# Designed miniproteins, single chains, part 56

Each design is a single chain, and the fold is of that chain. pLDDT is the mean over its residues in the fold that is shown.

## One batch from the design tools (miniprotein)

Design m2037
Fold by ESMFold2-Fast:
Order: sequence, then C-alpha cells, then structure tokens
Structure m2037 (fold): chain A 55 residues (1-55)
Amino acid sequence: KEELEFYKESLDKSREQTLKFIEKMVKDPELQEKMKAFIDKHREETLKRLEEKYK
C-alpha cells in the first residue's frame, strides 16, 4: 500500500519533469500532444504493472 503510493508519486514527478522539457523543446502543439500522450500511456502501463504485483 505505502510502497505502491511511493512509486506512483515517483512516476508523477518524472512525468511532470518530462512534460516541462517537452514544452520548452517542442513548439509544435501537435507534437507536444503526441509526446504527452505517449508519456501518459507509458506511465499508466507502469502503474498497472505495479498494481498487479502488489494486489
């Protein structure tokens, strides 16, 4: 429970940092949207994997 929450927060922090870099680096809103969606997908997959291990 506590362990899963810690990993979840770590993933959220990583995501926020990556999104900020994308916003600075990529001016094209279409590319930003695609990169953001890709990152969100990867995060969700990782969270589901962790939840499976700790259920």
Scores: mean pLDDT 76

Design m2038
Fold by ESMFold2-Fast:
Structure m2038 (fold): chain A 70 residues (1-70)
Amino acid sequence: SAEGLLRANGLRTVEEAQRLVAELREQARRLREEAEKEKDPSRAAALYAAASVLEVAARILEEARREVEE
C-alpha cells in the first residue's frame, strides 16, 4: 500500500510525507524545465521520464496522506 511505502521510506509522520510530496513535485518541475532546454532529444526524453516517475511517486504519497487524514 502507499502507507506501507511511506513507512518503508523511514517517514514517521503524515507531515513528513507532505513535505516529501512537495519536494518530489519541485524536483519534477525542475527536471521538466531542464528537458525543455535540452537540445538532445534522447536526453530530453530521459529527463521527462524521470520527472514523470517523480510525479507518480508524489501522487501515490499524497493519496496515502489523504487516506490517513480522512
Scores: mean pLDDT 78

Design m2039
Fold by ESMFold2-Fast:
Structure m2039 (fold): chain A 86 residues (1-86)
Amino acid sequence: SEKALEEAKKHLEEARKAYQNGDFDKAIEHYKKAIELLEKSEDTPEAYRLKAQAYFLLYDAYLKKGNVEEAIKWHKKAVEYLEKLR
């Protein structure tokens, strides 16, 4: 849905701000919300790219927190999605 895609973009922007401020917990929450919204949107190239970005940023945020097991999980998803992009 269009509304889900727009809300996902807002959460990605809020996550980026939180990450830049060192608030990795807040960044993780916003990235997860963005992914949930993107999963409810139509399978478009834009939604797919944003989901790939969110997975990669979740990986990095979890690494910054020292949560290596969670980081690996999101890294695998990011790689899978990046390989499916042109």
Scores: mean pLDDT 83

Design m2040
Fold by ESMFold2-Fast:
Formats: sequence, structure tokens, C-alpha cells
Structure m2040 (fold): chain A 57 residues (1-57)
Amino acid sequence: SEVDRAIAALDTDGNGELDEAGRARVKGLQAAFGLPTDGVPDEELRAALEKALRGEL
């Protein structure tokens, strides 16, 4: 899905560590969905993005 690809793009390094830029993007998305701005992509963030897409259904 588009959400899966978007989440994968947040981990641009793929080395298990987020750069400051990647972390800032994650925090932005977390804030947009009312989630804790921890800067770590979690399953909750992915679920929130998927819910937004499914809101059209």
C-alpha cells in the first residue's frame, strides 16, 4: 500500500537509526495525527496513516 511505502521512506538509512531529518519528519506526522512526538516510527503511526486512507471507505 501507499502507506507501507511512505513508512519505509521514513527510514531512509535502513541501518536501524534515523537521521535528524528523518526523525523530524516522523515527529511531524505524529503531531498531525495527535500521537506522541517521540520521533520513532511505530506501528501506531503506521496504523494512523492507514486509518486516514481507510477513512474514505
Scores: mean pLDDT 65

Design m2041
Fold by ESMFold2-Fast:
Structure m2041 (fold): chain A 59 residues (1-59)
Amino acid sequence: TAKEIAKLPDTIEARAGVKMIEALKDKSPAAQRAVADAMEAEGNTKTAEVAKKILAAME
């Protein structure tokens, strides 16, 4: 996770994506992905993209 965080651009969307995954760390991976998918559907595509990259690195 630390290496993937270091690769992310220093933007508010990237920081929000990281914080979202930290807030969901006690939830199932399926629930974490569902939240990221919902954010993408609502138009938060940059934050959702960052969150999905972190989740993929955790698998």
Scores: mean pLDDT 68

Design m2042
Fold by ESMFold2-Fast:
Structure m2042 (fold): chain A 106 residues (1-106)
Amino acid sequence: SAEEKRRQIALEQAKTLTLEDLEKKLEAEKDEEERELLRKAIEHLKKDTEESKRKAIELAAEYHLLLNRKIAEKLREIGDLIDKLIEAEKNKKKEEAEKIKKELEK
């Protein structure tokens, strides 16, 4: 049910996107997997058929789902690193704390 709700939200968000919105997202996007989804959505939207518009909406929804998954994973990784840094500093492990700080700078 949670995954179905996420998919429904992504589809509703995708329905309101214009060609200009998709092109702006592509220009701002650095990840090639996400860029490929945006390129395919733009290509389908430009074909200007009912079927191509549906495919564009599905691809834009997949883009939003992928973005949300990657953001959630990155936030989790940052959280894990912060927890490890706190533990390392509490235990006076200076070398370990230094390594974690370098990972957080990425």
Scores: mean pLDDT 76

Design m2044
Fold by ESMFold2-Fast:
Structure m2044 (fold): chain A 82 residues (1-82)
Amino acid sequence: DELEKLQKINEEVLKWIKEKINKEFTDEEFRAILEELGSDPGRGEIRFLEYFKNTFKPSKEMEKKINILIEEIERALKEQEA
């Protein structure tokens, strides 16, 4: 149940990011963003989520979803280091 909720939040945040990228970035810029995310999974994702949150002014509901994903990624990274 909680995993399904997290997956749904992840999908909604990714759709919002893709919408902003499609409007604000060229296909080449979008490709560069995807390559950066792939090169540093987790940490790269957190940086991009914070960047998009601060730059593109999400709704309060979307901002909360982005924060949930950031916290989840941070916890996963900390568990790997501990």
Scores: mean pLDDT 72

Design m2046
Fold by ESMFold2-Fast:
Structure m2046 (fold): chain A 94 residues (1-94)
Amino acid sequence: MKTEEERERFWKEVEIALLTMQAALDRKIAEKYKKEGNYEKAIESYKRMLETLDEALRLAEELPDSPYTRRQIAWLKEERDRVEKELKELEKKL
């Protein structure tokens, strides 16, 4: 039987999935603006993506340790690092 704790963990997993999807959308928006030469809007979209990834990472770190959770945390950290590098490169074009 699912306990209240198991239900809370389930909803955190759902929230992480939704945040990950939102980050993916912000990446596509940022890449579109970058291709159009709109670096200011591209930077805004990448900054939103970083905030979303930071929230997803915070929630993932609250989950029980497992191979699945470790993979999620590793991916979120790698994605965050990639976005920070992209932001630094775009800021040089302003």
Scores: mean pLDDT 84

Design m2047
Fold by ESMFold2-Fast:
Structure m2047 (fold): chain A 96 residues (1-96)
Amino acid sequence: ALEEVLEALEEARRAIEAGDEEAAVEALERALRILEEVYERDREEFLRIAEAVSARVEELLRLARERGLEKAAEAALRLSVFIGVKLLELAVEKVT
């Protein structure tokens, strides 16, 4: 799962740099789907992946905004919010 998410984020970066908004959105949506599946299946694996990729997702959001790729920026923001919300949910579960 980690390698698949990293591959999708690298594809998104290349697409953003090339100005290919459709390819960037597809790659970011693929990363989100993988993370959603991992979160439901294995919360510990999700935590490891989230820690490894959060900074990369924030960088992709910034790059998409700088390049005016609005739909790619929205996809990256959705992925960033998903990660943040799920990390918060897991933190709350540990103290309850």
Scores: mean pLDDT 82

Design m2048
Fold by ESMFold2-Fast:
Structure m2048 (fold): chain A 95 residues (1-95)
Amino acid sequence: SLLEKALEAQKVGVETVHRVRALWEAGAPVDEIEAVIDQGYEKMVELLPEYKEEIERVRDVLREAVRSGDGWKLTIAEMIAVATLTEIIVRARRA
């Protein structure tokens, strides 16, 4: 079902956000962190192709935040990711 795919995508997205934060706090190279972002969000697009635009927008926001080196931008990007995933689940539940 669309809801089951949305819940799996939320799990992937949340795990990706946590991995990104841990790598960023450890001082990992930006290219390594971006690879983790890209891998997680590519899997989410495969699960939810109908939400590709929303998922790719969050990916781009997270990549920009990581490239900036600004912890506040990363916090805002994390909040956007969680809000977007929540909206996708709400929409999937209505379908």
Scores: mean pLDDT 87

Design m2049
Fold by ESMFold2-Fast:
Order: structure tokens, then sequence, then C-alpha cells
Structure m2049 (fold): chain A 89 residues (1-89)
């Protein structure tokens, strides 16, 4: 499924990040996010995942943008966690 392909791409993105391959990690994560958004355009998950990766790469402005998008789409405990993360950036 598209979700299974997205999950594998995201795992590859995390591996690339651990190997110091910044551009490859971002490309793989963005491809994973696109697949998840094709299945559910209102999903907060792909935006939160991109925010986390940009944060780990030190790209704080981009991390904020993605966490803000995720927070707008999320609800309950997830929304609260994302809003708390945004205050710490």
Amino acid sequence: SLREKAEELYKEAVKAYREGKEEEALKLAEEAAKLLLEEDPESWEPYAALGQLYYFLGKIEKAKEYFEKAAKLASGEVKEALEEALKSL
C-alpha cells in the first residue's frame, strides 16, 4: 500500500540521517510525506515527521513551519505535544 511504501521511505530517511546524508534524508522523508498525504490530505503525521527531521538537522525555521501545520491538523494529546514543542523552538 502507499502507507507501507511511505513507512519504508521514512525508515530509509532516518537511516540516511544517522549516516550524515542530510539531503538524501530530507528527500526520502518528503517522498514518504507525499505518499501519506495522497492517502489522507488531512493527516498530521507526515508534517510532524518532517518537522522532527528538520529539527534534528538544525533547520529550526523549517521545523517550526511543519510542526505548525501538524498542530493545525492534530487534536487532543498530539496537538498539545506539538504546541509544547513549538514553544521550545
Scores: mean pLDDT 84

Design m2050
Fold by ESMFold2-Fast:
Structure m2050 (fold): chain A 78 residues (1-78)
Amino acid sequence: MLEAIRELLEEVARAAAAGDLRKAATSLTAAMLLAVAAFPEISPEALAALRAMYAAADAGDGEGVREAGERFLAALEA
C-alpha cells in the first residue's frame, strides 16, 4: 500500500514540475483515497505534510512535493 501511495506522489511531483495541475490534482486525489482507505486515522503530522504538498504542487515545485510526500509517508507509517 505505501509503495502505491509513493508512486502516486511521485506522479504528483512530476506533474507539478511540468505545470500539469490537472494531472497533479488527479494523482494527489488518488493517493489520498488510498491513504484514507488503508489508514483509519490521519495524524496532524500527515495533515501538515499534505498541506505542504498541496502548496508545493500549486506553485509548480516538484521538489517541494517530493519532500512533503516523504514526510506524509513517514507520518502514515508512524
Scores: mean pLDDT 80

Design m2051
Fold by ESMFold2-Fast:
Structure m2051 (fold): chain A 101 residues (1-101)
Amino acid sequence: MMEKVEEIIEKIDKVAKELRGMERQEKMIELAKTMSEEEKELVRELAEKAREELQKAAPDDSSLDWGKALDYQLLYAYIEAAESGDPLKAGEILDEFIENF
């Protein structure tokens, strides 16, 4: 499962670099829809754990993988958007994350 989550994160990073606007958003949601319920639950747990670690850490804590934490938040946001049918949901989740960290 972890290997599959990392594979999807790599695909999302590629989409973010190659695509723009609506096409980017649609492709990221499509990728999230390919995940199993177990893989989605794992991402939710990883995203939550990353948020907890960020809240406990001092600014510029070198023990934290900030990039990986952001990747988990991004994937979580697109999973929620895919499940809710609301394409704005991903932006709302990411905005809340950025405002808090």
Scores: mean pLDDT 72

Design m2052
Fold by ESMFold2-Fast:
Structure m2052 (fold): chain A 72 residues (1-72)
Amino acid sequence: MSLQELVNRIIALKLRIIGLDLEIDKLKEKLKENPDDEELKKKLEELEAEKKRLEEELEELEEKLEELEEKL
């Protein structure tokens, strides 16, 4: 994987995480209005789980980027 490819993947993941954060925030606001809505709770849990997975992938890629930058 090239440094450019790695940087591009990191940027793409950060944008996806931002998108998930916005969706999570919207669901949290809806849940404040309807705290007994089980469907909203399920969706929130699913999005938070997906965000965690993407954040873990991002951390791994950022570690690889740091290693590659140290070799340059």
Scores: mean pLDDT 82

Design m2053
Fold by ESMFold2-Fast:
Structure m2053 (fold): chain A 61 residues (1-61)
Amino acid sequence: MSLEEAKKTLEEIAEEFKKDPVKGQKRASELIRQAREDPSLEEFLKLLRETIAKTYEELKK
């Protein structure tokens, strides 16, 4: 669950990604790895991956 926390965390990572896309991806991957160890964060993990992909696409424009 933690939808509100997920949204806030995704926004923070998106800002990091705008400053340094490589560093942002590493941070996102590390968070994904850590979240993977908690089954309750499965949906959060999915949202995180989708938001990072979308942000990366938008940065190319």
Scores: mean pLDDT 68

Design m2054
Fold by ESMFold2-Fast:
Structure m2054 (fold): chain A 57 residues (1-57)
Amino acid sequence: MSEEELKEILKEIEEYAKIGLDKASIAGATAREMLKALAESEEKGEEVRKEGKERIE
């Protein structure tokens, strides 16, 4: 029935939203930590690389 079908779709959307929120929280925290570490590493790496080039040239 159309009403049952709509209820099933809504339940799936709600499940996806709940899973997305939970996974987004964990993934967001992990991604933020990884991005911060990568940004810090890249910034320091670029600084050392630029200073190294200036010292040679």
Scores: mean pLDDT 64

Design m2055
Fold by ESMFold2-Fast:
Formats: sequence, C-alpha cells, structure tokens
Structure m2055 (fold): chain A 82 residues (1-82)
Amino acid sequence: SVEELVARIREVAEAAAEIAREAGDEELAERVRELGERAAEIARLAAEDPAAAAEAEAALAPEHEALTPEVEAAAQEVAAKR
C-alpha cells in the first residue's frame, strides 16, 4: 500500500539520519530527514497524480544526488569508529 511505502521511505531516511548523527553531523541528519519526508509526500502524491509526482521526484533528484556522497562519507566515518 501507499502507506506501507511511506513508512518504508521514512524508516530508510531515519536510518541514514542516525548514521549522520553518529558521525556528529546534525545538519546532515536534518537534511536527510527533510529529503525523506519530501520523498514520502511524493509517494502519496503518486497515488493521486502520477504526473505531478514524477515532476516533484525530478525536482528532488539533484538534492538526492548531492546528499548521497555526504551520507556515504558519514557511514565510512562511523564504520571506522566501530
């Protein structure tokens, strides 16, 4: 269901935010959670208006591309400290 997809998106975003927090990057954690909430809203929108959802997803792509290497760097830092 859409609600199950929304819950999964939020769960993945929260896991990534926890990695950022463990790395000591509270700003990255907030940005990741923000991106997750926007992605969850797009998932809900897709059930009502797939075209509008596709446009919103395309608008999110640059921010997702920018955050991916920052989250990867945070994950590497956390792994090195474990």
Scores: mean pLDDT 82

Design m2056
Fold by ESMFold2-Fast:
Structure m2056 (fold): chain A 61 residues (1-61)
Amino acid sequence: MRRAQVLYYLLEGLSQAAIGRKLGISPATVSNHLRKLLKEYGLSSRAELRQAGLSGELALK
């Protein structure tokens, strides 16, 4: 659940600090959730994750 919230705010264009503030967690915890999302979808960067999400490509993973 928390990772889905992190992904949602990432797609909205929020920074790690802003996502942390929204969810009441540290930026380091946000970074950890992003890293797990990257592994889950087989992506290597935050920019790729955002691009894939905005393009609907995450449905293919």
Scores: mean pLDDT 73

Design m2057
Fold by ESMFold2-Fast:
Structure m2057 (fold): chain A 55 residues (1-55)
Amino acid sequence: SLVDEIKKLLDELIKATKKAREAYENGDFEKTQKYVKEAIELSKKYTELVEKARA
């Protein structure tokens, strides 16, 4: 279902933010930027699916 897809995206977003934080705490700025960009893309997909579900 669309709800299950939204939940999966949210779980992936949470994982990406956790990886970004761990990389930042380890001083790995390159990996931090990679995971932040991943989180931004997941956030965009989440917003699009939520808007589509509301329509």
Scores: mean pLDDT 84

Design m2058
Fold by ESMFold2-Fast:
Structure m2058 (fold): chain A 66 residues (1-66)
Amino acid sequence: IEDLILEAVEAYKEYEEARKNGDKEKEIEALEKAIKSLEEIAALEPNSESVRDALEKLKKELEELK
């Protein structure tokens, strides 16, 4: 779980850097990576409201980019 959280955090940082640089392909890639990590955490922690809320937020951001 801790490793998945770190992967999600690092992917989100990559997303923010890509957005700052206007690199839409990297933004999408980083968001998809963060979403994947959060989905795995949600499968392990189905009662976590914070993980579910974060997942919904990132999925919305990904939809806006596509």
Scores: mean pLDDT 77

Design m2059
Fold by ESMFold2-Fast:
Parts: C-alpha cells; structure tokens; sequence
Structure m2059 (fold): chain A 111 residues (1-111)
C-alpha cells in the first residue's frame, strides 16, 4: 500500500478497501463493510470518491456491489448500476447514477 502522506481521505479510503479485498473472499469483505456500519449514504459518498480518484479495481467494486444488493432502499438499483458503470470504466455514467441514487435516498429520508 503506497499512498503519499498527503493523500486525500477519499484516496486513503479507496486504497484501504483495495488492500482489504486482496486475498480475502467476497463474503468476508462484505462482513467487514457491515461491521463498519456501511449505509446507502456512506456508499454514495464512497462511490463518488472512487469515481473522482479513478479507482475502478474489480475486487473493490464487486464487494460494494454485494453490499448494495443487501440494501432495502429505493437507491439500491441506481447504486448497482453505478457500480456496474464503474466496472465498465464508464465514470461519467457512474456519476449520473450516483446522483440518481443520492436523490432517491434523499426522497426516502424525507418520507
């Protein structure tokens, strides 16, 4: 794990997830995200950070996809599509889907 000391929190979080997924099965990584108390809002923030940092590591994205599949939220489908867009390298499409998920989550919180 080679981050400069001045790395942004977003860069550090993305690299920390990348390091955590190396050599671990997907179910164990999912348990680590659950233990961290990952919410739909936190996943939206993380996906924005990963898109901005250009981090499209398949292992990290697969773990986030599994976490999103467990959400009982109207944002779930948009989050899954955003992750799939990042897996395909379609960062601009992923950003649009992240914004859609954010709006759906805001509507849920307002209800």
Amino acid sequence: MELPPDATPAERQGRAFQAAVEGKPADEIERLLEAAGMTPGQLIALLRSLADAGVTDPGVLEVLKRAAERFDSPAREALLKAIEALQKGNVDEARKLIETASRLLDAEEAA
Scores: mean pLDDT 68

Design m2060
Fold by ESMFold2-Fast:
Structure m2060 (fold): chain A 55 residues (1-55)
Amino acid sequence: MSDLEKLLREIAAVLRAIGDVLDAELAGDAEALAAARAEYEREVARFRKLKEELD
């Protein structure tokens, strides 16, 4: 797979995680919000690591 394809997949994962956070906030579900925020932080960390490896 190309490095660009890996990067785009990770960007998509970050965007999906943002959507999950917003959905949890709108539902008022504190447990779901905490889980969604943790997933967002993991995806951002993966994106940063991949970006550093491509530099």
Scores: mean pLDDT 81

Design m2061
Fold by ESMFold2-Fast:
Structure m2061 (fold): chain A 94 residues (1-94)
Amino acid sequence: GVMELLQPLVEKAEKESKEIIEETEEAVKKGDFEKAEKIKEELKKEAEKLLEEPRKLLEKYGAKRGAGVVALELVGEIKLKTAEEVEKIIEEAK
């Protein structure tokens, strides 16, 4: 089914998210807040790009949008949640 095709993309995005969070924690522990802030901003920009087309198609077609659009939405949402977690790590360490 469609979920079986999307599962590897979601799992890859979740693994990359975990690695980014660990990199952010190490940067903050070393006092490299500039690196941590750049990670956060890059994630936000990538998420906004990935979610732009899915948002437009959701408004026009609702739930009848294609599997590729759903994949972009899922990856974009994971990147947004990762950016939020990165921001929390930065703020808690200041």
Scores: mean pLDDT 77

Design m2062
Fold by ESMFold2-Fast:
Structure m2062 (fold): chain A 61 residues (1-61)
Amino acid sequence: DEVLEKLRELLEEEEPDEEETRKLIEELLKIGGEETLKLLDELLEKFPELEPLVKEIKSKL
């Protein structure tokens, strides 16, 4: 999946772009699934500052 590949690339970035990160989180939450949630957890472990953004996006879906 292209979205999952982009997320894995984002996890390798030191300072990911906020706009791109937001779009990827929105797409991941729309897709759902076990692997998607696991990668989202890994992203939040690396960038805990994204937790409020994830909650905001979930509230809009």
Scores: mean pLDDT 72

Design m2063
Fold by ESMFold2-Fast:
Structure m2063 (fold): chain A 58 residues (1-58)
Amino acid sequence: SLEEEKRRREEEIRRLEEEIEELSRQGVLAVIQGKLELAEELKERIEELEERIEELRE
């Protein structure tokens, strides 16, 4: 049903948001440690997850 699809979508978005928060913390630590290549990789991964969230909201 549409309601079940909406709930699954909301749960997936929540999980993706939690992953973004964790990657963001790792990114801050990478910058502080001077691991700029790792920080860039984490930023790209966050952008991919944000795009996926936008797709799920549509």
Scores: mean pLDDT 85

Design m2064
Fold by ESMFold2-Fast:
Order: C-alpha cells, then sequence, then structure tokens
Structure m2064 (fold): chain A 98 residues (1-98)
C-alpha cells in the first residue's frame, strides 16, 4: 500500500502534467509526460519518506506490474537510473512550460 504522502505527491505532479499537455491530442505524448511526472513525484517523495522507502516502493510496483518475483541487482540499478532520468526530463519540461 502506498503511503498517503506519496499518493498526494503523485496527484500533484499528475496535475502539473495535465497542465503541460492540456491541448495535446496525441495519446503517446500524454502517456510519456504522465510517466515522467510520476517519476518526478517519487523522487520528490525521497524528501518526505527517504530514499530507501521510495526505492522499495518502485521495485515492488515494477514487480507487481510485470508479474515478476524478483529483479537482479543489475535490473534494479537500471530501473532506478531510468526513473531518475524520467524525473529530470519532467523537471526540464516544468522549467520550459512553468
Amino acid sequence: MIPGVVEDLVLKYLDKAHEIFKDEKNKEKRLEVLDQAVAAALIEAEKEIGREQVEELLLSSYLNVNKKESLSPEEQEKLLKETREKAEKFRELLEKYK
């Protein structure tokens, strides 16, 4: 179960994403921005619940979505790196579009 503070941050960042793409009709572009917004919310959540809890939440969510029992250390590192890259892309969008 996701802590309420993380859920609140995700909703806040999704609201920012919707403002960025409010006139965008391309579903693929909308999904890309939403994915980046969720990543940014989770990285911001490290300030509230700590890095370890955010990383565990990311790993658990990925395992549930992909119906896997576990990830190798290499797969875990890749997932965490990709999440941070998505968060940075969303920060760049916020600076460009407010």
Scores: mean pLDDT 77

Design m2065
Fold by ESMFold2-Fast:
Structure m2065 (fold): chain A 64 residues (1-64)
Amino acid sequence: AYARRARAEAARAAAEAYAAANPERAALLREIADKLREIGDKFTEALKETGDLEEAIERASLNK
């Protein structure tokens, strides 16, 4: 547990240092992460509404 927390904190610190040194690349990575989260949210919502995995995938992918 402690080792896992220490690694997560170190990874966050490294990511922040990288973002400070490479702000343009950090901005691009954030944009990609936001887009992936949006797709995930749409898929989860569609799956709750349809109960059908294939229909949920279609709605999340095509209604972007």
Scores: mean pLDDT 70

Design m2066
Fold by ESMFold2-Fast:
Structure m2066 (fold): chain A 63 residues (1-63)
Amino acid sequence: TEELRRRAEELLREAERLIEEGRYDEAMKVAQKAGVLGALTDPALVERAQELVRRAEELKEKL
């Protein structure tokens, strides 16, 4: 649905901002929520969410 897709995209943008702020744990949680909503609407959103979780985890590990 359009509403769920819009919410997933908003959460993906929020996760990207959290990564930029160094808030990796919060970014991973938000990206995971976006992935759940994306699974109901668009597989591409799931892939983006998984990529953001991976990037946040990798950046956290290198600190």
Scores: mean pLDDT 83

Design m2067
Fold by ESMFold2-Fast:
Structure m2067 (fold): chain A 96 residues (1-96)
Amino acid sequence: LREKARLLYQLGLYYYRKGDYEKAAAYYELAGDLFEQVGDYKEAGKAYENAGEAYLKAGDLEKAAQYYRKASEMYRKAGDEEEAEKAERKARELAE
């Protein structure tokens, strides 16, 4: 599962660099879900944050805010309060 999560994360990064933000977001979401399932909350937070970035680039502000909030939740579970606060701020700026 963790190896599959890493592969999906790399696919997300690949599509993000190619400008295919919808595919990037989908792969980052799947990676985050798998990292969360195995308790790797720091990697899950990073994957969800990248999904939020990809949705933002795709113009889906609602999903961008949703995934920034998910990233914040994961970072808190990982003990990364600074990253959690930063992700929550990004979500609030989009949701207003």
Scores: mean pLDDT 86

Design m2068
Fold by ESMFold2-Fast:
Structure m2068 (fold): chain A 95 residues (1-95)
Amino acid sequence: SHMARLREQQEIAELDKEYEEFKEKAKTSSPVARVEIYLEFLKWLKERLPTASPEVQAYLEKKIEEVKAEIERLMEGLPDDVRQWVKKKLEEIEK
């Protein structure tokens, strides 16, 4: 319906806004805190998947892949023990 499409567009806009807010928080954080912020955002996105409409689900899945790619990029600069912790957290979120 027209109302459902408007709601989906609004939800997508709010998701984009939340992502920008997470990115801004990450910029001023230590490297470890930065990856923790992205892990929390990944969990937040995943928690929304089961109740989202198909269009919003597709958008969430795209954002999940973008956030995962950023986490992998951030991990390259981290100590081995922290990288192992991040991998374990990613596995927990994927379950």
Scores: mean pLDDT 82

Design m2069
Fold by ESMFold2-Fast:
Order: C-alpha cells, then structure tokens, then sequence
Structure m2069 (fold): chain A 86 residues (1-86)
C-alpha cells in the first residue's frame, strides 16, 4: 500500500479516487468498456505508486491490470499489459 509520507495530498487523493473507481468497475457486470476503464485506472495507479517509490503498490496495480484483462477473455489486452509491466 502507498505510504502517507511519500505522496503529496493531491497524489493521495487521486490514488484514493482511482482505487474507489476501480472497485466500482470490478463490481459491475463484465463488459469491454469496463475492462478498458479498469486497465486505464490500474495503469494510473501503478504510475502514482512508482512516483511515490512504492514498488509493491505499483506491482499490485500492474497485477490487477493483467488479471482483469485475462479474466475478461481479452487475451490481446492481457498480452499488451504483460509486455508493459516488464
């Protein structure tokens, strides 16, 4: 998880909002639009965690991106996500 001392208040607020949005998307029925939005949100979360130096948080966000793409049957998206996190 993100450490409070490594983020600005603005970055922390963005992470909190993105995390809440990701939970909303994952609670909805599976759709291509929801999968794409979840990947976009998880990508932004990974970037914010990396900027804060939270590599574990970034890795978890990247894993959520990959799992979301695979679980939705979007193998092409899953492949691209896997290549990006290398």
Amino acid sequence: MIRRGTLTPEQQAEVDALTARLREILAKPDSEENVKEAIEVATRLAQLYREAGDEIGAAIADLVRSVTAVSSGHLELARKVAEEIE
Scores: mean pLDDT 69

Design m2070
Fold by ESMFold2-Fast:
Structure m2070 (fold): chain A 63 residues (1-63)
Amino acid sequence: AEAYFNLGNALFAQGRYDEAVEAYKKALELDPSFEGAAIGLISALEALGREDEAAKVAEQLKA
């Protein structure tokens, strides 16, 4: 989980938002309670204009 989260952060910092989304999703697949990865995923989805998906991730994590 942590390795994919770190990868997602590195990709996000480089503006590789699509790849960052995939890395954060893998982190959450390994640890669904990893709030940091969920926050990263939401930010990457918002950067891509995928606001509906970002909102859904936020609701699923906080419900």
Scores: mean pLDDT 79

Design m2071
Fold by ESMFold2-Fast:
Structure m2071 (fold): chain A 78 residues (1-78)
Amino acid sequence: APITDPERLEKEFDLGALILALATYLTSARVAGNKELEKLAQEYLDKATRAYQAGNLDEAIKIAEEGLKKIRELEKSL
């Protein structure tokens, strides 16, 4: 369906923001040589992208949110 449904548009925007955040962490980890953060960000970016490509918007959002939560937990442990 076209992006004309406000609820779908909001979910697409939310997912886009989460994907951008994960991609930013991935790039930062690569620049810093932080292999643990790189692997974590890459794993959740890949999982969220696959869920989105499969048409599972809500699942993709949840996966991306879980990835960012795990990244925050890793940062707190350091």
Scores: mean pLDDT 83

Design m2072
Fold by ESMFold2-Fast:
Structure m2072 (fold): chain A 57 residues (1-57)
Amino acid sequence: DVEALEQRLAELGEEAGRRIMEDFVKEGIAKPEDIEPFARSGREVGRNAGRLVAELR
């Protein structure tokens, strides 16, 4: 199911982006306000990746 794959990879991208930015904030590389925008970017990247993977099925 293409939609399920897109949704799953969007969720993974959002979670990965959030975790990466949280680590950067902890290390003093980024600010807390950077977490949500980066997580949203991760969600978009994941959704697009899911679309590409679905086309290969």
Scores: mean pLDDT 82

Design m2073
Fold by ESMFold2-Fast:
Structure m2073 (fold): chain A 62 residues (1-62)
Amino acid sequence: SDGERSGRAGAEAAARGDTAAAATAGKQVMLVGGPELGRRAMEAGIAGDSAAAREAAEQAGK
């Protein structure tokens, strides 16, 4: 799904330290999976927590 793809891109960006790309991907997850999952994905991406960002993306993709 689009949320799953965006969240995966966000997790990858977070893993390489690209916080801007991770935040942008988190906003896309918010549009697809709702504000709570998007907020979690964006916060995890900004913090560099790629595992948490991936978890939020997987939830949004369901």
Scores: mean pLDDT 65

